# Designs tried in a protein design run: designed miniproteins, single chains, continued (5). Part 26

Each design is a single chain, and the fold is of that chain. pLDDT is the mean over its residues in the fold that is shown.

## One batch from the design tools (miniprotein)

Design m16937
Fold by ESMFold2-Fast:
Structure m16937 (fold): chain A 95 residues (1-95)
Amino acid sequence: MEEAIKELQEAMGEVYKNGTDEQVDLANAAAGYVKGIAVYDPEKAEEAAKYLADAAKKAAEAAKEGNLEKALEILKEALKKLEEWLEEAKKKKEE
């Protein structure tokens, strides 16, 4: 868990340095979903944090290389998947 959070923080830092405002907004929204997952399903939170960290690193690398379209698509895909995981976590807590 602690290692996953550290990796996520480092990856988000790279997006903040190299990303556009839109990429930063998408990454922040995705991080919000990871926090939501941690509230409803703490066991899945580590997996969600690692998933977003990997996606954020790839997006930041693509942005640094000048491929802004690829960076946006990576973050949009991550946001969609994390939103799905958050909805599953909410349902699990209600049962």
Scores: mean pLDDT 80

Design m16938
Fold by ESMFold2-Fast:
Structure m16938 (fold): chain A 72 residues (1-72)
Amino acid sequence: KDEKQARQAYAAALHFAEETLQLDPEAGARMLERVRKAKEEAEKSEDKKEALRILEETFNEAAAVRRQLLAQ
């Protein structure tokens, strides 16, 4: 269950980072790097709940950045 939620959070974060890249290439590139590092941290974690937390936090951050850019 946690793995499915982690995969969905990662996919959503990646999607928002890609959309941000189209709106603001510099902000999008930073978000893609943030999502990549979060995935690496989650994969290194032996605790599946911690991995889920890392990816959910990254998803929330990506969603917030995208929302701010769309509001301009």
Scores: mean pLDDT 80

Design m16939
Fold by ESMFold2-Fast:
Structure m16939 (fold): chain A 79 residues (1-79)
Amino acid sequence: MTPEEVAQLAIELARELGLDDTAKAMERYLAEGKPVLAVQLAYVRLQWLAEQGDEKARRSLEILEKAAKEAGITLPPLP
């Protein structure tokens, strides 16, 4: 997968979870040619929701982590 394809996947996952503000911010990064930042934003947000017990966010996080690894995207360290 390309970084742009992973960013588009991440935007879709964010929208499916109702994270409209996050999805808009990610679309802005993608429009600016910053797909890696879009993916990193999604990763941090999904991780926070997964820690809160959101099983849909946890599954989306696993999908995103696999796609990011295939695209060679470095994910930020956990807080």
Scores: mean pLDDT 82

Design m16940
Fold by ESMFold2-Fast:
Structure m16940 (fold): chain A 58 residues (1-58)
Amino acid sequence: RKELKEKLLKAIGDVLKAIGDVIDAELAGDEEALAKAKEELEKAKKEFREVVEELEKL
């Protein structure tokens, strides 16, 4: 069963949302919001990498 596919799609969605938050903060010129959005992006990227590594180790 491909439950990993759903995990991967969720992780991709989380990364895209975080990228959107970073862009929004940059457009607003809010450096504090940008720093916070970058932390969320790093968190989402870490989760995405973890799912990809699980897939590659199969």
Scores: mean pLDDT 80

Design m16941
Fold by ESMFold2-Fast:
Structure m16941 (fold): chain A 71 residues (1-71)
Amino acid sequence: MSPLERVENAMKELIEKQGLENVTQRKIAEALGVSQSTVSNHMAKLMERYGLKSREELFKYLAYKVQAEKL
């Protein structure tokens, strides 16, 4: 699994289990055992990959994917 896929999956899991309000760059970094700067760089790559303009749009998109995967 690529580092980018690990970050995406960790964000999706945290959103599902803890809710969007509790998913911060720090908590993602702690869950993955990496620096906040590493998370920031991977979030930027995910935004580029999905054509999203902001981190807020990325979180909303991943929350939507989590909900869609449960249907």
Scores: mean pLDDT 79

Design m16944
Fold by ESMFold2-Fast:
Structure m16944 (fold): chain A 82 residues (1-82)
Amino acid sequence: EKESLRMEGLYLLQQGNKALKEGDYETAIELYERAAKLFEQAGDYEGASRAYRNLAIAYEQLGETDKAEEARKKADEWYKKA
């Protein structure tokens, strides 16, 4: 169900935010990637955009500049669909 996917995405986004706050950037990246895919499957454009935006922040913290830029582009793409 789309609502079930959206709720799971939100849960993973929240867990990713916790990991990011604790400095566990690798875990945050994994959780945000999973959240973004679930929001995409659910058609939650706002959720997908937020997940990709936070993914970019986590990549920036690790110095992964190219991956951060790609994540920001995906965030903007999903934001424009909202």
Scores: mean pLDDT 87

Design m16945
Fold by ESMFold2-Fast:
Structure m16945 (fold): chain A 73 residues (1-73)
Amino acid sequence: SLADKAAIAKGMAEEAKELAEKNKSNPELAKLFEELAEAYARLAEAYAAGDEAAVAAEKERILKLGKEIEELL
């Protein structure tokens, strides 16, 4: 359900926030995890609203941020 997807996205936002805090000694990486947390939070809101266009946009943002994080590891 959309509610279940929203709950999962919320959990992912919280995990990304924790990763930002754990990586605070690397400001560039911490910033990307903060942006990832924001994108997952917006994805949760989009699922809750049933906004398919917003869901697609935030999924694309998450994929791009994931690639940028991977390049720093």
Scores: mean pLDDT 88

Design m16946
Fold by ESMFold2-Fast:
Structure m16946 (fold): chain A 55 residues (1-55)
Amino acid sequence: SMDEELAEETERLTVRNVILDPELGLKVAKEVAELLKKGEYEEALRLAQEAMSRI
């Protein structure tokens, strides 16, 4: 489903962010996890992409 695809991409970016910048990556990962729990998949992906652009 589209939600599964968004969640997978969000997970990939979140892992990348944590590897490249553990401090920022872990902080953003926490916020992303909360959005995913609420079913806000598009917002979760957007937040992960925003963090990626800052790293």
Scores: mean pLDDT 84

Design m16947
Fold by ESMFold2-Fast:
Structure m16947 (fold): chain A 69 residues (1-69)
Amino acid sequence: TAEAEAYLAKGKEYYAQKKLEEAMKYYNRAILLDPSNEEARAEAGKVEKEYVKEYKKPPPWQKHPFVPP
């Protein structure tokens, strides 16, 4: 949906700014609105890998991971 695409785009903006927690919030919202959107899941995975690499610890948002249907 257009709304899911808007959240995906905003997540990419935060990721570009290295605001990883904010990026993940928007990617999770995009996935919730359109679970079939593989790009949103791929981008969320990139954010998780970047967080672990930068901070050398699991991301705090893993308490609410996306579980595909």
Scores: mean pLDDT 72

Design m16948
Fold by ESMFold2-Fast:
Structure m16948 (fold): chain A 74 residues (1-74)
Amino acid sequence: MERERIREIVREALREAGVEVPEEVVEEAVDAVLGSGPVEHTAPAAAYRAARAAGVDTGRALRVAERAGELARA
């Protein structure tokens, strides 16, 4: 439930930013944040971790995280 929602948000934020990340990296980022707070906090954190793991610079990774936060409010 919560895991799948975070995963969907992270995937969407990454797609909008044009960042391709392997599914296993996305799953690892989601697992790292699972249980650490509400989805409005966990989705941005997972998106940032996944983008950074894919080699995206800090500034762009932060924009991906911001977008994930917006999507989490839906």
Scores: mean pLDDT 82

Design m16949
Fold by ESMFold2-Fast:
Structure m16949 (fold): chain A 66 residues (1-66)
Amino acid sequence: SMAGEKAREGALKAAELGDGTGAAASAHEASQNGDKEAAEVGYRAAIEAGGSPGAIAVAKRSYEQA
């Protein structure tokens, strides 16, 4: 879906900027749209950006629930 593509692009950009919170937000948005692939990208991006334990936990939950 276009929403999933946008969430995936947002997650990759957040990772490049070191924005773990932004990556987690992208994972959550993807999960709400049922897009597990985009949620996984957001989860990996949150880890690679060095996100806080809380941000990574939100991203992981989003991926698992997608």
Scores: mean pLDDT 80

Design m16950
Fold by ESMFold2-Fast:
Structure m16950 (fold): chain A 60 residues (1-60)
Amino acid sequence: GEELKKLILREIALKLRKIGLEFELEHLPLSEEEKKELEEELKKIEEEIKKIEEEIKKLE
């Protein structure tokens, strides 16, 4: 259904954002505060991905 498609698209978007944040943490010259903020955002995104994966499993 449309709901499953929206969840899959959301999962893709979150996974791409995660890759981008990991790349930024590895390659950008960051201050300690900037690094902490990106690490906190990464953790939040990982938690959101887990929630979306659970919802997708319920619809498959």
Scores: mean pLDDT 84

Design m16951
Fold by ESMFold2-Fast:
Structure m16951 (fold): chain A 68 residues (1-68)
Amino acid sequence: ASQEEIDELKEAIKKLEEALKKLDLDEGTRNEVQELLERAKEAVKKGDVEEAKKLIEEASNLLVRAAI
């Protein structure tokens, strides 16, 4: 993967972490999103861009669903 793509994934994770801090979520949902974001960070460190994208999408979808 390109450095540009990796930087975009890192930025996406950071934005989701900031959203997680601002949203008043139940503890279970908060913990699930946090776990997905930590796993996404590890995938980025390993250069596993496909895994990182999947985990970011799962975290984002869970966060959107919980915010409804």
Scores: mean pLDDT 81

Design m16952
Fold by ESMFold2-Fast:
Structure m16952 (fold): chain A 62 residues (1-62)
Amino acid sequence: VVEEVKELAEKAIKYYKEGKKSQAANFLTAGYLLTVGAEVEGDYESAAEGLKIVREADKKIE
């Protein structure tokens, strides 16, 4: 989960820099949904780490 969230966050930043803001937002949303899924399955450690990654990426594209 954490590795997948990192990949999605990197894609979000990349697409934002290319001017593809809608695609960037979609990748961030996908990363956030993976963290929610981990929390629902009781993997709170991966959920916390994933949320941190998504939040840091979101700050860079604000």
Scores: mean pLDDT 79

Design m16953
Fold by ESMFold2-Fast:
Structure m16953 (fold): chain A 81 residues (1-81)
Amino acid sequence: AEEAIKLAEEGIKYAEKGDLEGAVKKTLEAVKELLKVAENIQQINRAIGIGLRAIGAELDNDVELALEAAREALELAKEMK
């Protein structure tokens, strides 16, 4: 969970600076780490949902959606401690 927390926090920082590409890349890296440590199907489904939102943000050029996805990744990572 520690690596996922770090990556999600980096994603939030990129999104706050308006760096959509950096925010999406870090959020997807956080999702990958969340999927490695997921203990149940609900956590897997939440992580996949966050990843899809991050991809959607990139396609729509939506930095606010990327920020929301990064924040959701951080929340899930903290819950998995």
Scores: mean pLDDT 86

Design m16954
Fold by ESMFold2-Fast:
Structure m16954 (fold): chain A 68 residues (1-68)
Amino acid sequence: SANEKALKIIEEAEKEVKKLEEELKKTEDEEKREELRKRIRELVAEAVAEALRLIGDEIDAELAAARA
């Protein structure tokens, strides 16, 4: 289902965020730290947007089926 696919996207994003957070903890350079924080924010935003799009597409399909 779209919900299962959305959850998988979020789970994979959580794994990648954890890796980036570990890199951030080991990073001393502030410019590199800011780039890592930016990448974490972008990754979260992209994963959430994709997950919501999949859920929205499923809702739209269900509503279209109900109108038929």
Scores: mean pLDDT 82

Design m16955
Fold by ESMFold2-Fast:
Structure m16955 (fold): chain A 55 residues (1-55)
Amino acid sequence: MEEIQKLKDKLVEEIVRKVEEARAAGLTPQQIQDLVEEMTKKLSEEIKKAKEKLA
């Protein structure tokens, strides 16, 4: 269980960093929102796979 929480924390930090990089690069708010949605989907899939492996 602790490993899943650490994975969540790392992936959330990665999303925040990518959003900051995208803003610095001059991406539009819509492009940033699309990026966040894609990364959130990937995060959900990674967490689901990790839970299935631990079960």
Scores: mean pLDDT 78

Design m16956
Fold by ESMFold2-Fast:
Parts: sequence; structure tokens; C-alpha cells
Structure m16956 (fold): chain A 62 residues (1-62)
Amino acid sequence: PVRRAREAHGLSQRELAERAGMSQSTISAIERGEREISAEEVDRLAAALGVDPGALARAARG
């Protein structure tokens, strides 16, 4: 899950949101599985976390 990747990097939901150019509420909804993420959002999150987009997409698939 996205939460695990974020926590592994010591980031809060707010810090990840700021790095990815998203709102904290969007990150929270994604991590709760209440919202699907687009390929563009996966790329932004992967760049913010310093991870491979494909690895993050697999983690985000639930």
C-alpha cells in the first residue's frame, strides 16, 4: 500500500502531498482505498517517494 512506502521514507501524509503536488485529503483517501489513482498520480507519488512507478502501482492496486 502507498501508506507503507510513505512510512518507510518517514513522511507524513501532508509532506507526501506537498512533494507530489496533491492535497493531504487526496493522499488520505488513496491510502484508505476510498479513491482510485490515475497513472499520472502514480507517477507523481513515485517521484515524491523516490521509487519505481511500477512498484508503486502494484502496491496501490490493493
Scores: mean pLDDT 75

Design m16957
Fold by ESMFold2-Fast:
Structure m16957 (fold): chain A 63 residues (1-63)
Amino acid sequence: MSAEEVAEELAKKYGLSKEGLLTLAELVKSGQISPRLAVGLLTEIGGVPEEEAREFVEAALRE
């Protein structure tokens, strides 16, 4: 599953910006933010469950 597909599902479920999620994926992939920080931002600010946040971050890192 691609980071774009996961971002689209999270945007639909949690009312988040797809562009914001894809920007977060790019920041994780480039090493500008840590995977742990990205999961924290998704859970604490985005209201995303930790399991789904981890799946998104892992998808971003695989690209």
Scores: mean pLDDT 82

Design m16958
Fold by ESMFold2-Fast:
Structure m16958 (fold): chain A 57 residues (1-57)
Amino acid sequence: MSELEAAERNLAAARAARTRAEALSVLGDSQKLLEEATDPEARRLAEEAIRVAREGL
């Protein structure tokens, strides 16, 4: 799976999160993606997923 595909799926998971546990899991995955991603669009999607996950907390 490409960095972009992983970031897109992770953002979708952030938007679908309904529980605190799901939001925390997505937040952790999003932070890891942001640290490891070299693709600027994947980094942007990871930052958006962090924002969405934090709003769900």
Scores: mean pLDDT 80

Design m16959
Fold by ESMFold2-Fast:
Structure m16959 (fold): chain A 56 residues (1-56)
Amino acid sequence: SRERERRAAVLETAADLLLVAADFESTLPRPDAAAIAEADRAAARELRAEAERLRA
């Protein structure tokens, strides 16, 4: 449906933004930088999985 495809596109865009944020976060001079970056990468993976489910 158009609504499912639109939602999938929004989720993919959000996942792309989280990956850009994770790359930036990993460069921060702070001891939790890696943990913050991994949390955003994990969130991006979940959003991509949901987008795939919406297209199935």
Scores: mean pLDDT 87

Design m16960
Fold by ESMFold2-Fast:
Structure m16960 (fold): chain A 87 residues (1-87)
Amino acid sequence: SNAEVLALVEEARERIEAARTVGEVMATVLELASRLQPLLSPAQRQVLADMADQVIELAKAGASVEEVKAVALRGLDELEALIRAEE
């Protein structure tokens, strides 16, 4: 259900905001992607995949925790907006 998906997105947002390392942000994003993949539309899956790919790429490039958090949180906002728009 959309309520279940939105609850998982909110849980992930709180975990990312509390994260102190790039590894914690990556772990949260990858766990969310795994849990949400079977529940999302193709368009929603693409937003989630793009966010995960950007987070991984920034981590590989040695980006700061603040940079990785900003990208992850923006991706979650885009995903939530799309989910709500497709209700």
Scores: mean pLDDT 87

Design m16961
Fold by ESMFold2-Fast:
Structure m16961 (fold): chain A 57 residues (1-57)
Amino acid sequence: REEALVETVKRLLEEGYDSFIAVEAAFEAHRRLPPDASLDEVYEEAKRIAEKLKAER
């Protein structure tokens, strides 16, 4: 499961998100979704959280 977390952070960084936003969003998405969630599901939730965090800064 750690591979999914790391891969999600890398994808957000490639999309141009700040490292702090990318890490926070990836961890929050990983915590909210069930263990059986796909990498794509984790990434989509993390991107949604990252956009919200970016708007609040």
Scores: mean pLDDT 76

Design m16962
Fold by ESMFold2-Fast:
Structure m16962 (fold): chain A 80 residues (1-80)
Amino acid sequence: SKEELLKKLEEILEELKEEEDPEKAYELVLEALKLALESGYLPVEKVIGLTLRVIGLALDGELTPEKAIEILEELIELLK
C-alpha cells in the first residue's frame, strides 16, 4: 500500500540521518528511489528526475548525506 511505502521510505530516511559516508548515503537514497519507482504511486518522470539529480551529484563528488536527505524528503513529500 501507499502507507506501507511511506513507512519504508521514512525508515530509510532515519537510516540516512545516521549516515556519515557519502557512498552509503548514495546507496540508501537510490534504494528509496527504486522502491518509489517500482511502487507505481508516483509519476515515473518525477522519480527519474530525482534519480538523475542524485547520480549527477555523485558523479561530481557533490553528493553529501545532507543532500541525499533533502532529495529523499522531497520524494516522501511527493508521495503524501
Scores: mean pLDDT 86

Design m16963
Fold by ESMFold2-Fast:
Structure m16963 (fold): chain A 80 residues (1-80)
Amino acid sequence: SLDDIRREATRILQGTTDIVVKMIEMGAPQDVLDRMYGLLLEMNRYVGRIEASTDRGEAERLLRRTRGIYDEMVGIYNQT
């Protein structure tokens, strides 16, 4: 459902925000943090579009993009 997609997108955004906060607390290099901030901003735009969407197909496509950004950010975190 649209509600399930919106809930999942919000959960992903919260989880990635928590990862970025942890990386700041761990003293990750500034160039790595800058890359993470850029990805977090992009994810926030997709999540905003999911929240505004009334079309499930559009929301599902945007959720796939959101998951792609999440996977990239987790990859960066695991290499730091």
Scores: mean pLDDT 89

Design m16964
Fold by ESMFold2-Fast:
Parts: sequence; C-alpha cells; structure tokens
Structure m16964 (fold): chain A 79 residues (1-79)
Amino acid sequence: LVELAREAARRVAERFPEAREALELAARAFEAYAAGNEEEARRLGEEAERLLATLPEELVAAVAEELERVARELAAEAA
C-alpha cells in the first residue's frame, strides 16, 4: 500500500514534474498515516496542499485526473 502510493506519485510526477514536490509530500503523508503517525501525516499533507495552491488550477485538476487513472491502473496490476 505504501509502495503503491510512492509508485503512483512517481508516475504522475513524470508527466507533471511541476507537481513532483507536492506529490512526494502527499506520498510521505500517506506513509506516516499508514504507520499510525497522524500528526506527521497531517503536517506533511498540509505542506503538500500549500504547494498545490501555488500551481495553476488547471494543472492541479490534470494532476488529480492522472492520479485517479494511475490508481485504477495500479489496482488492476495488484488484482
């Protein structure tokens, strides 16, 4: 699961390098959450949201769509 979050962030960042830092922080937030470190997960998630807020709205929407596509792809690979 943690490995899948990292892989999803990596694949999306290859297509949208401007979002790489935010995606890496989001993946780390998920890792912290999965480990039971809710405080660290919240802190990292807030930082990822802050970085995303600096990007154009259209780019953020495209990144979200690509994340959904990659998530479906990874789920199919794991099945």
Scores: mean pLDDT 79

Design m16965
Fold by ESMFold2-Fast:
Structure m16965 (fold): chain A 62 residues (1-62)
Amino acid sequence: SPSPLVLEAEQLIAFGDMAFSIGDYDLALKLYQEALKLAKKAGDKKLAEEAQKNIERVKKAK
């Protein structure tokens, strides 16, 4: 079973994607940064890389 930290990080990425889709880049950035923190805490390198790519994407959109 995925850890609670992994599940929370995945949910935060989903919420960040929603915020990004409506143009709320500040909210999207905060959600992706929290997801990255939780992914790193869980030791999930793939999820951490996904969150980091999303952070880079939102910074370019600003």
Scores: mean pLDDT 89

Design m16966
Fold by ESMFold2-Fast:
Formats: C-alpha cells, structure tokens, sequence
Structure m16966 (fold): chain A 111 residues (1-111)
C-alpha cells in the first residue's frame, strides 16, 4: 500500500499533503459529481490523517471548519490548501489562487 509506506517513511503530514494534491489534480481534470465526491473524500482523509479525528467526524464539518482544525493542529500549509479548494469550488479563482500561494510559501518555510 503506497499510502501506508508514505505514512511509515515520511509521517502523517506528508500523507495528508499527498492526499490534498491528489484532490486538486482531480478537480483540475473534472468537475463532474463523481470526481468532486472522490476529491472531497481525499480532503476528509487528509484532515483525519493530520489531526487524528475520525473520518466520520471530519465528514460532519464544513471545509472552513476543517481548515480551522488543521491550523489549530499546526498544519498551516494544509489549512491554506483546503481553503484554496473551497474557494475554487465556489468559483472564486482570485481567493483560490491567493490561498494556494500562501500554502506554497508556508511549505517553503518548512523546507
């Protein structure tokens, strides 16, 4: 299992980041209902992996609430990625690009 190997080698933040970028890749290719559901599931899994909350609890929260949980847990870059995704789904490309840039800048600080 590639995800289990990544978690074992690089830790939960690396797996969460991988899951979020996979969600963005799906969104970039298609916005059909099945693709949006697959991407949304990857976002819930990323938050669950990073914060330790159960998937069932993550699924009850809005993307904004999930982003706040990531920020509180110290995963600011992941929080910004989740906000970028939320704004992209709302058609706010300016805010989506702004939060994507903030996420990339935060990732560079951590090296």
Amino acid sequence: DPEAELLAREGPEALALSLLFRAFDILARSTDPASLEEARNLLYRAVSVATGIPLSEARKLSLEELAKLLEKAGYLALSYLLLAYDYWLKGDEEQANKYMQKALEELEKNK
Scores: mean pLDDT 83

Design m16967
Fold by ESMFold2-Fast:
Structure m16967 (fold): chain A 55 residues (1-55)
Amino acid sequence: MPSFEEILEETKKLVLEAEKAGKSTVRSPYTGELSEEQEKELLRALILTLDKYKA
């Protein structure tokens, strides 16, 4: 399993690529492997990444 930092970066890339392609959502294959705190951090990072892209 990749590190949390690698999962975070990979998920950000997938979400941005999906947004550019007009896809509604992409699910992380690692959601069940993350702690509650890590899941919150990942969601926050994804929201900020999408906000920056849309801005």
Scores: mean pLDDT 67

Design m16968
Fold by ESMFold2-Fast:
Structure m16968 (fold): chain A 68 residues (1-68)
Amino acid sequence: SNKEKAKELLEEARRLLEEGRFEEAAELMYQAGVLLGKPEVGKNAAKAALINRVSGLAAIDELLKLAE
């Protein structure tokens, strides 16, 4: 399902953020938002990832709640 694919992308994005790969994490977070039917939420989450790791991780947690 799109929710399961979004969860997989978000777990990979979490790993990328921990590795300092912010641009790659942002791209996956945007894709997850699109899969969840909320592209603007994905766009905002991607922006959060580009600000810093803490903001990016918080945005991943919010997207994971949407994937419930």
Scores: mean pLDDT 87

Design m16969
Fold by ESMFold2-Fast:
Structure m16969 (fold): chain A 117 residues (1-117)
Amino acid sequence: MKPPPVEVRVVLDNPALGEPRAIATLRLEDGKITYSVEGEGLGRVNAGTLAASAALEIAKRLGMPKEEIDKFEKDLAEYREKGGTDFAVKMGRAIARAILEALEAGRPVRGDSGAPP
């Protein structure tokens, strides 16, 4: 049995802007990390910056091959050259941590509760 793909959507929720909207989507499927971003101009650049930053952090934490890590580092550098902010990089790292914690929490479902050590 193959595990289902994991998808995480980053949503901008600001009542002053009307309705919540997805700005980035990260997908973990069959040992691969992919991402997509939405929006235009600097909004798209910052969405790409956080998505690439998150993908890079996940790839490093999961010990992915150097070529995959280098790809995400290159993506992140390109977004930063286009005006991606340090704040977006930090948000991406925070999102990566949340994704990794959620994956870890999803593993220990209530099962064999051996006596605590």
Scores: mean pLDDT 74

Design m16970
Fold by ESMFold2-Fast:
Structure m16970 (fold): chain A 72 residues (1-72)
Amino acid sequence: MVTAVLTLNLSAAEITALKSTIIALAKAAGATNVSINAAAKTIGAVFASAAQANAFVNALAAAGISATATLL
């Protein structure tokens, strides 16, 4: 299992507006757990592999969402 922790380069309001899109992209990449903290500007998502975590990060970038990712 790989945990992706992302710091978003967006406002809290933008994160709130994009919350459903972010969750859908994470689930499409195979996330088992997704947590979003708009005030802290962070997303946590758990994947079975680093390839799935990277697919999620790439999907966010393709959607115009700038993020710094740490894989644990």
Scores: mean pLDDT 80

Design m16971
Fold by ESMFold2-Fast:
Order: sequence, then structure tokens, then C-alpha cells
Structure m16971 (fold): chain A 59 residues (1-59)
Amino acid sequence: EWVVKDYTPEELRDIYYRGAKIMAEKLGDEETLKRIEENKDDIQALRDIVLELSDKLAA
């Protein structure tokens, strides 16, 4: 089957968690690093953090 890769919830969580952590570390955003750790099992919260950090890096 050749389709766009469908990530499992666990894989998506790991991707968002690692991505958010790397971006927050680059920004020196200790508050967001704390939010990432508090929400590490919440995919939607991690996704929202990734989008927020992506906007900050693009600015």
C-alpha cells in the first residue's frame, strides 16, 4: 500500500514531544519546556505547543 504514512497516536506524540522540546530549547523558553513535560501524554496539547513554537521561530 502506497499512501502517506499514517502515524499511530504514540508515534505522533513522540514526534510532537521531541520537536517541541528541540524548538523550546533553541528559544530558551523554560516555561514552554515545563508545559511540554506536563503535557507529554496529551497529543493535542503537544501539537498546539509545536504550532506555537513554530510561529515564534518563523517570526
Scores: mean pLDDT 76

Design m16972
Fold by ESMFold2-Fast:
Structure m16972 (fold): chain A 61 residues (1-61)
Amino acid sequence: EISEEKYNKLSEIGRKVLEALLENPKASNKEIAERVNVPGIGEETVKRTIEALEKNGYIKR
């Protein structure tokens, strides 16, 4: 469970990636990038964002 304060400290991209993962935990990095739909955000950026979210305790995959 993620506290509201901790969620609010995430970047816009971090929040969108987290929301996509919560809706489909098995989504590929490509599917998450398509769902986030932010110009310049591809699979590599999503992968790095997921790694950061895991290391900071927002998700556990």
Scores: mean pLDDT 73

Design m16973
Fold by ESMFold2-Fast:
Structure m16973 (fold): chain A 57 residues (1-57)
Amino acid sequence: GPMAEELQRKKERMKENIRKAAEEFGIPEEVVEEALRLVEEGKFDEAQHLVVRGILE
């Protein structure tokens, strides 16, 4: 349904944005891999928090 399609698109966008942020800000590969796994599991807030922490710390 439409909500499932939007959720899948959000997942795809977030993975793409995480990869781009990793290249731009030099996020450690281990952090990127973990964040991508969280996105795949639908844990978007946890994935975003991990990426932001990787940029800021």
Scores: mean pLDDT 80

Design m16974
Fold by ESMFold2-Fast:
Structure m16974 (fold): chain A 63 residues (1-63)
Amino acid sequence: MTPEELLEKAKELYDQGKFEEASRYYLEAMRVARKEGNEELLKEADDFLKKVVEDSPDPVRAL
C-alpha cells in the first residue's frame, strides 16, 4: 500500500467522523512516506493531521 493510498483512506474516514481511525491512517502514511523518503507527502500528511487535531483539539471539549 502506498503512502498516498493511506492518506486518501484517512481523508475518507475523517469525512465519516471516524477520527480515531483517520488518525491511525495518517500516522501510518507518515511512517511509510518517511521510510520511502517522500518529503512532499510527509508535508501533506502533516498539514492534514493538523486539520484533524484542530477539528477535535481536546476530547474533553469535543466529546
Scores: mean pLDDT 71

Design m16975
Fold by ESMFold2-Fast:
Structure m16975 (fold): chain A 69 residues (1-69)
Amino acid sequence: PSEEEIEREIVLSLVRMFASLVERYPDEMEDVEKILELLERLKEEAKKLGDEEGVKIAEETIEKLKKKM
């Protein structure tokens, strides 16, 4: 696969991982602000790579975290 394809897969996997962690283990999130910062960066990377699914998952996860703050 191309470098761009690998980058898309990595970003999507990371976004899905954080989304799953936030959904299942919200009480285990000690550094919510750091997780939000990481998700915002992953969202921007997904946008650059044209990964609409990754962007949507990141946005939904960010919104859920903000509601828990």
Scores: mean pLDDT 76

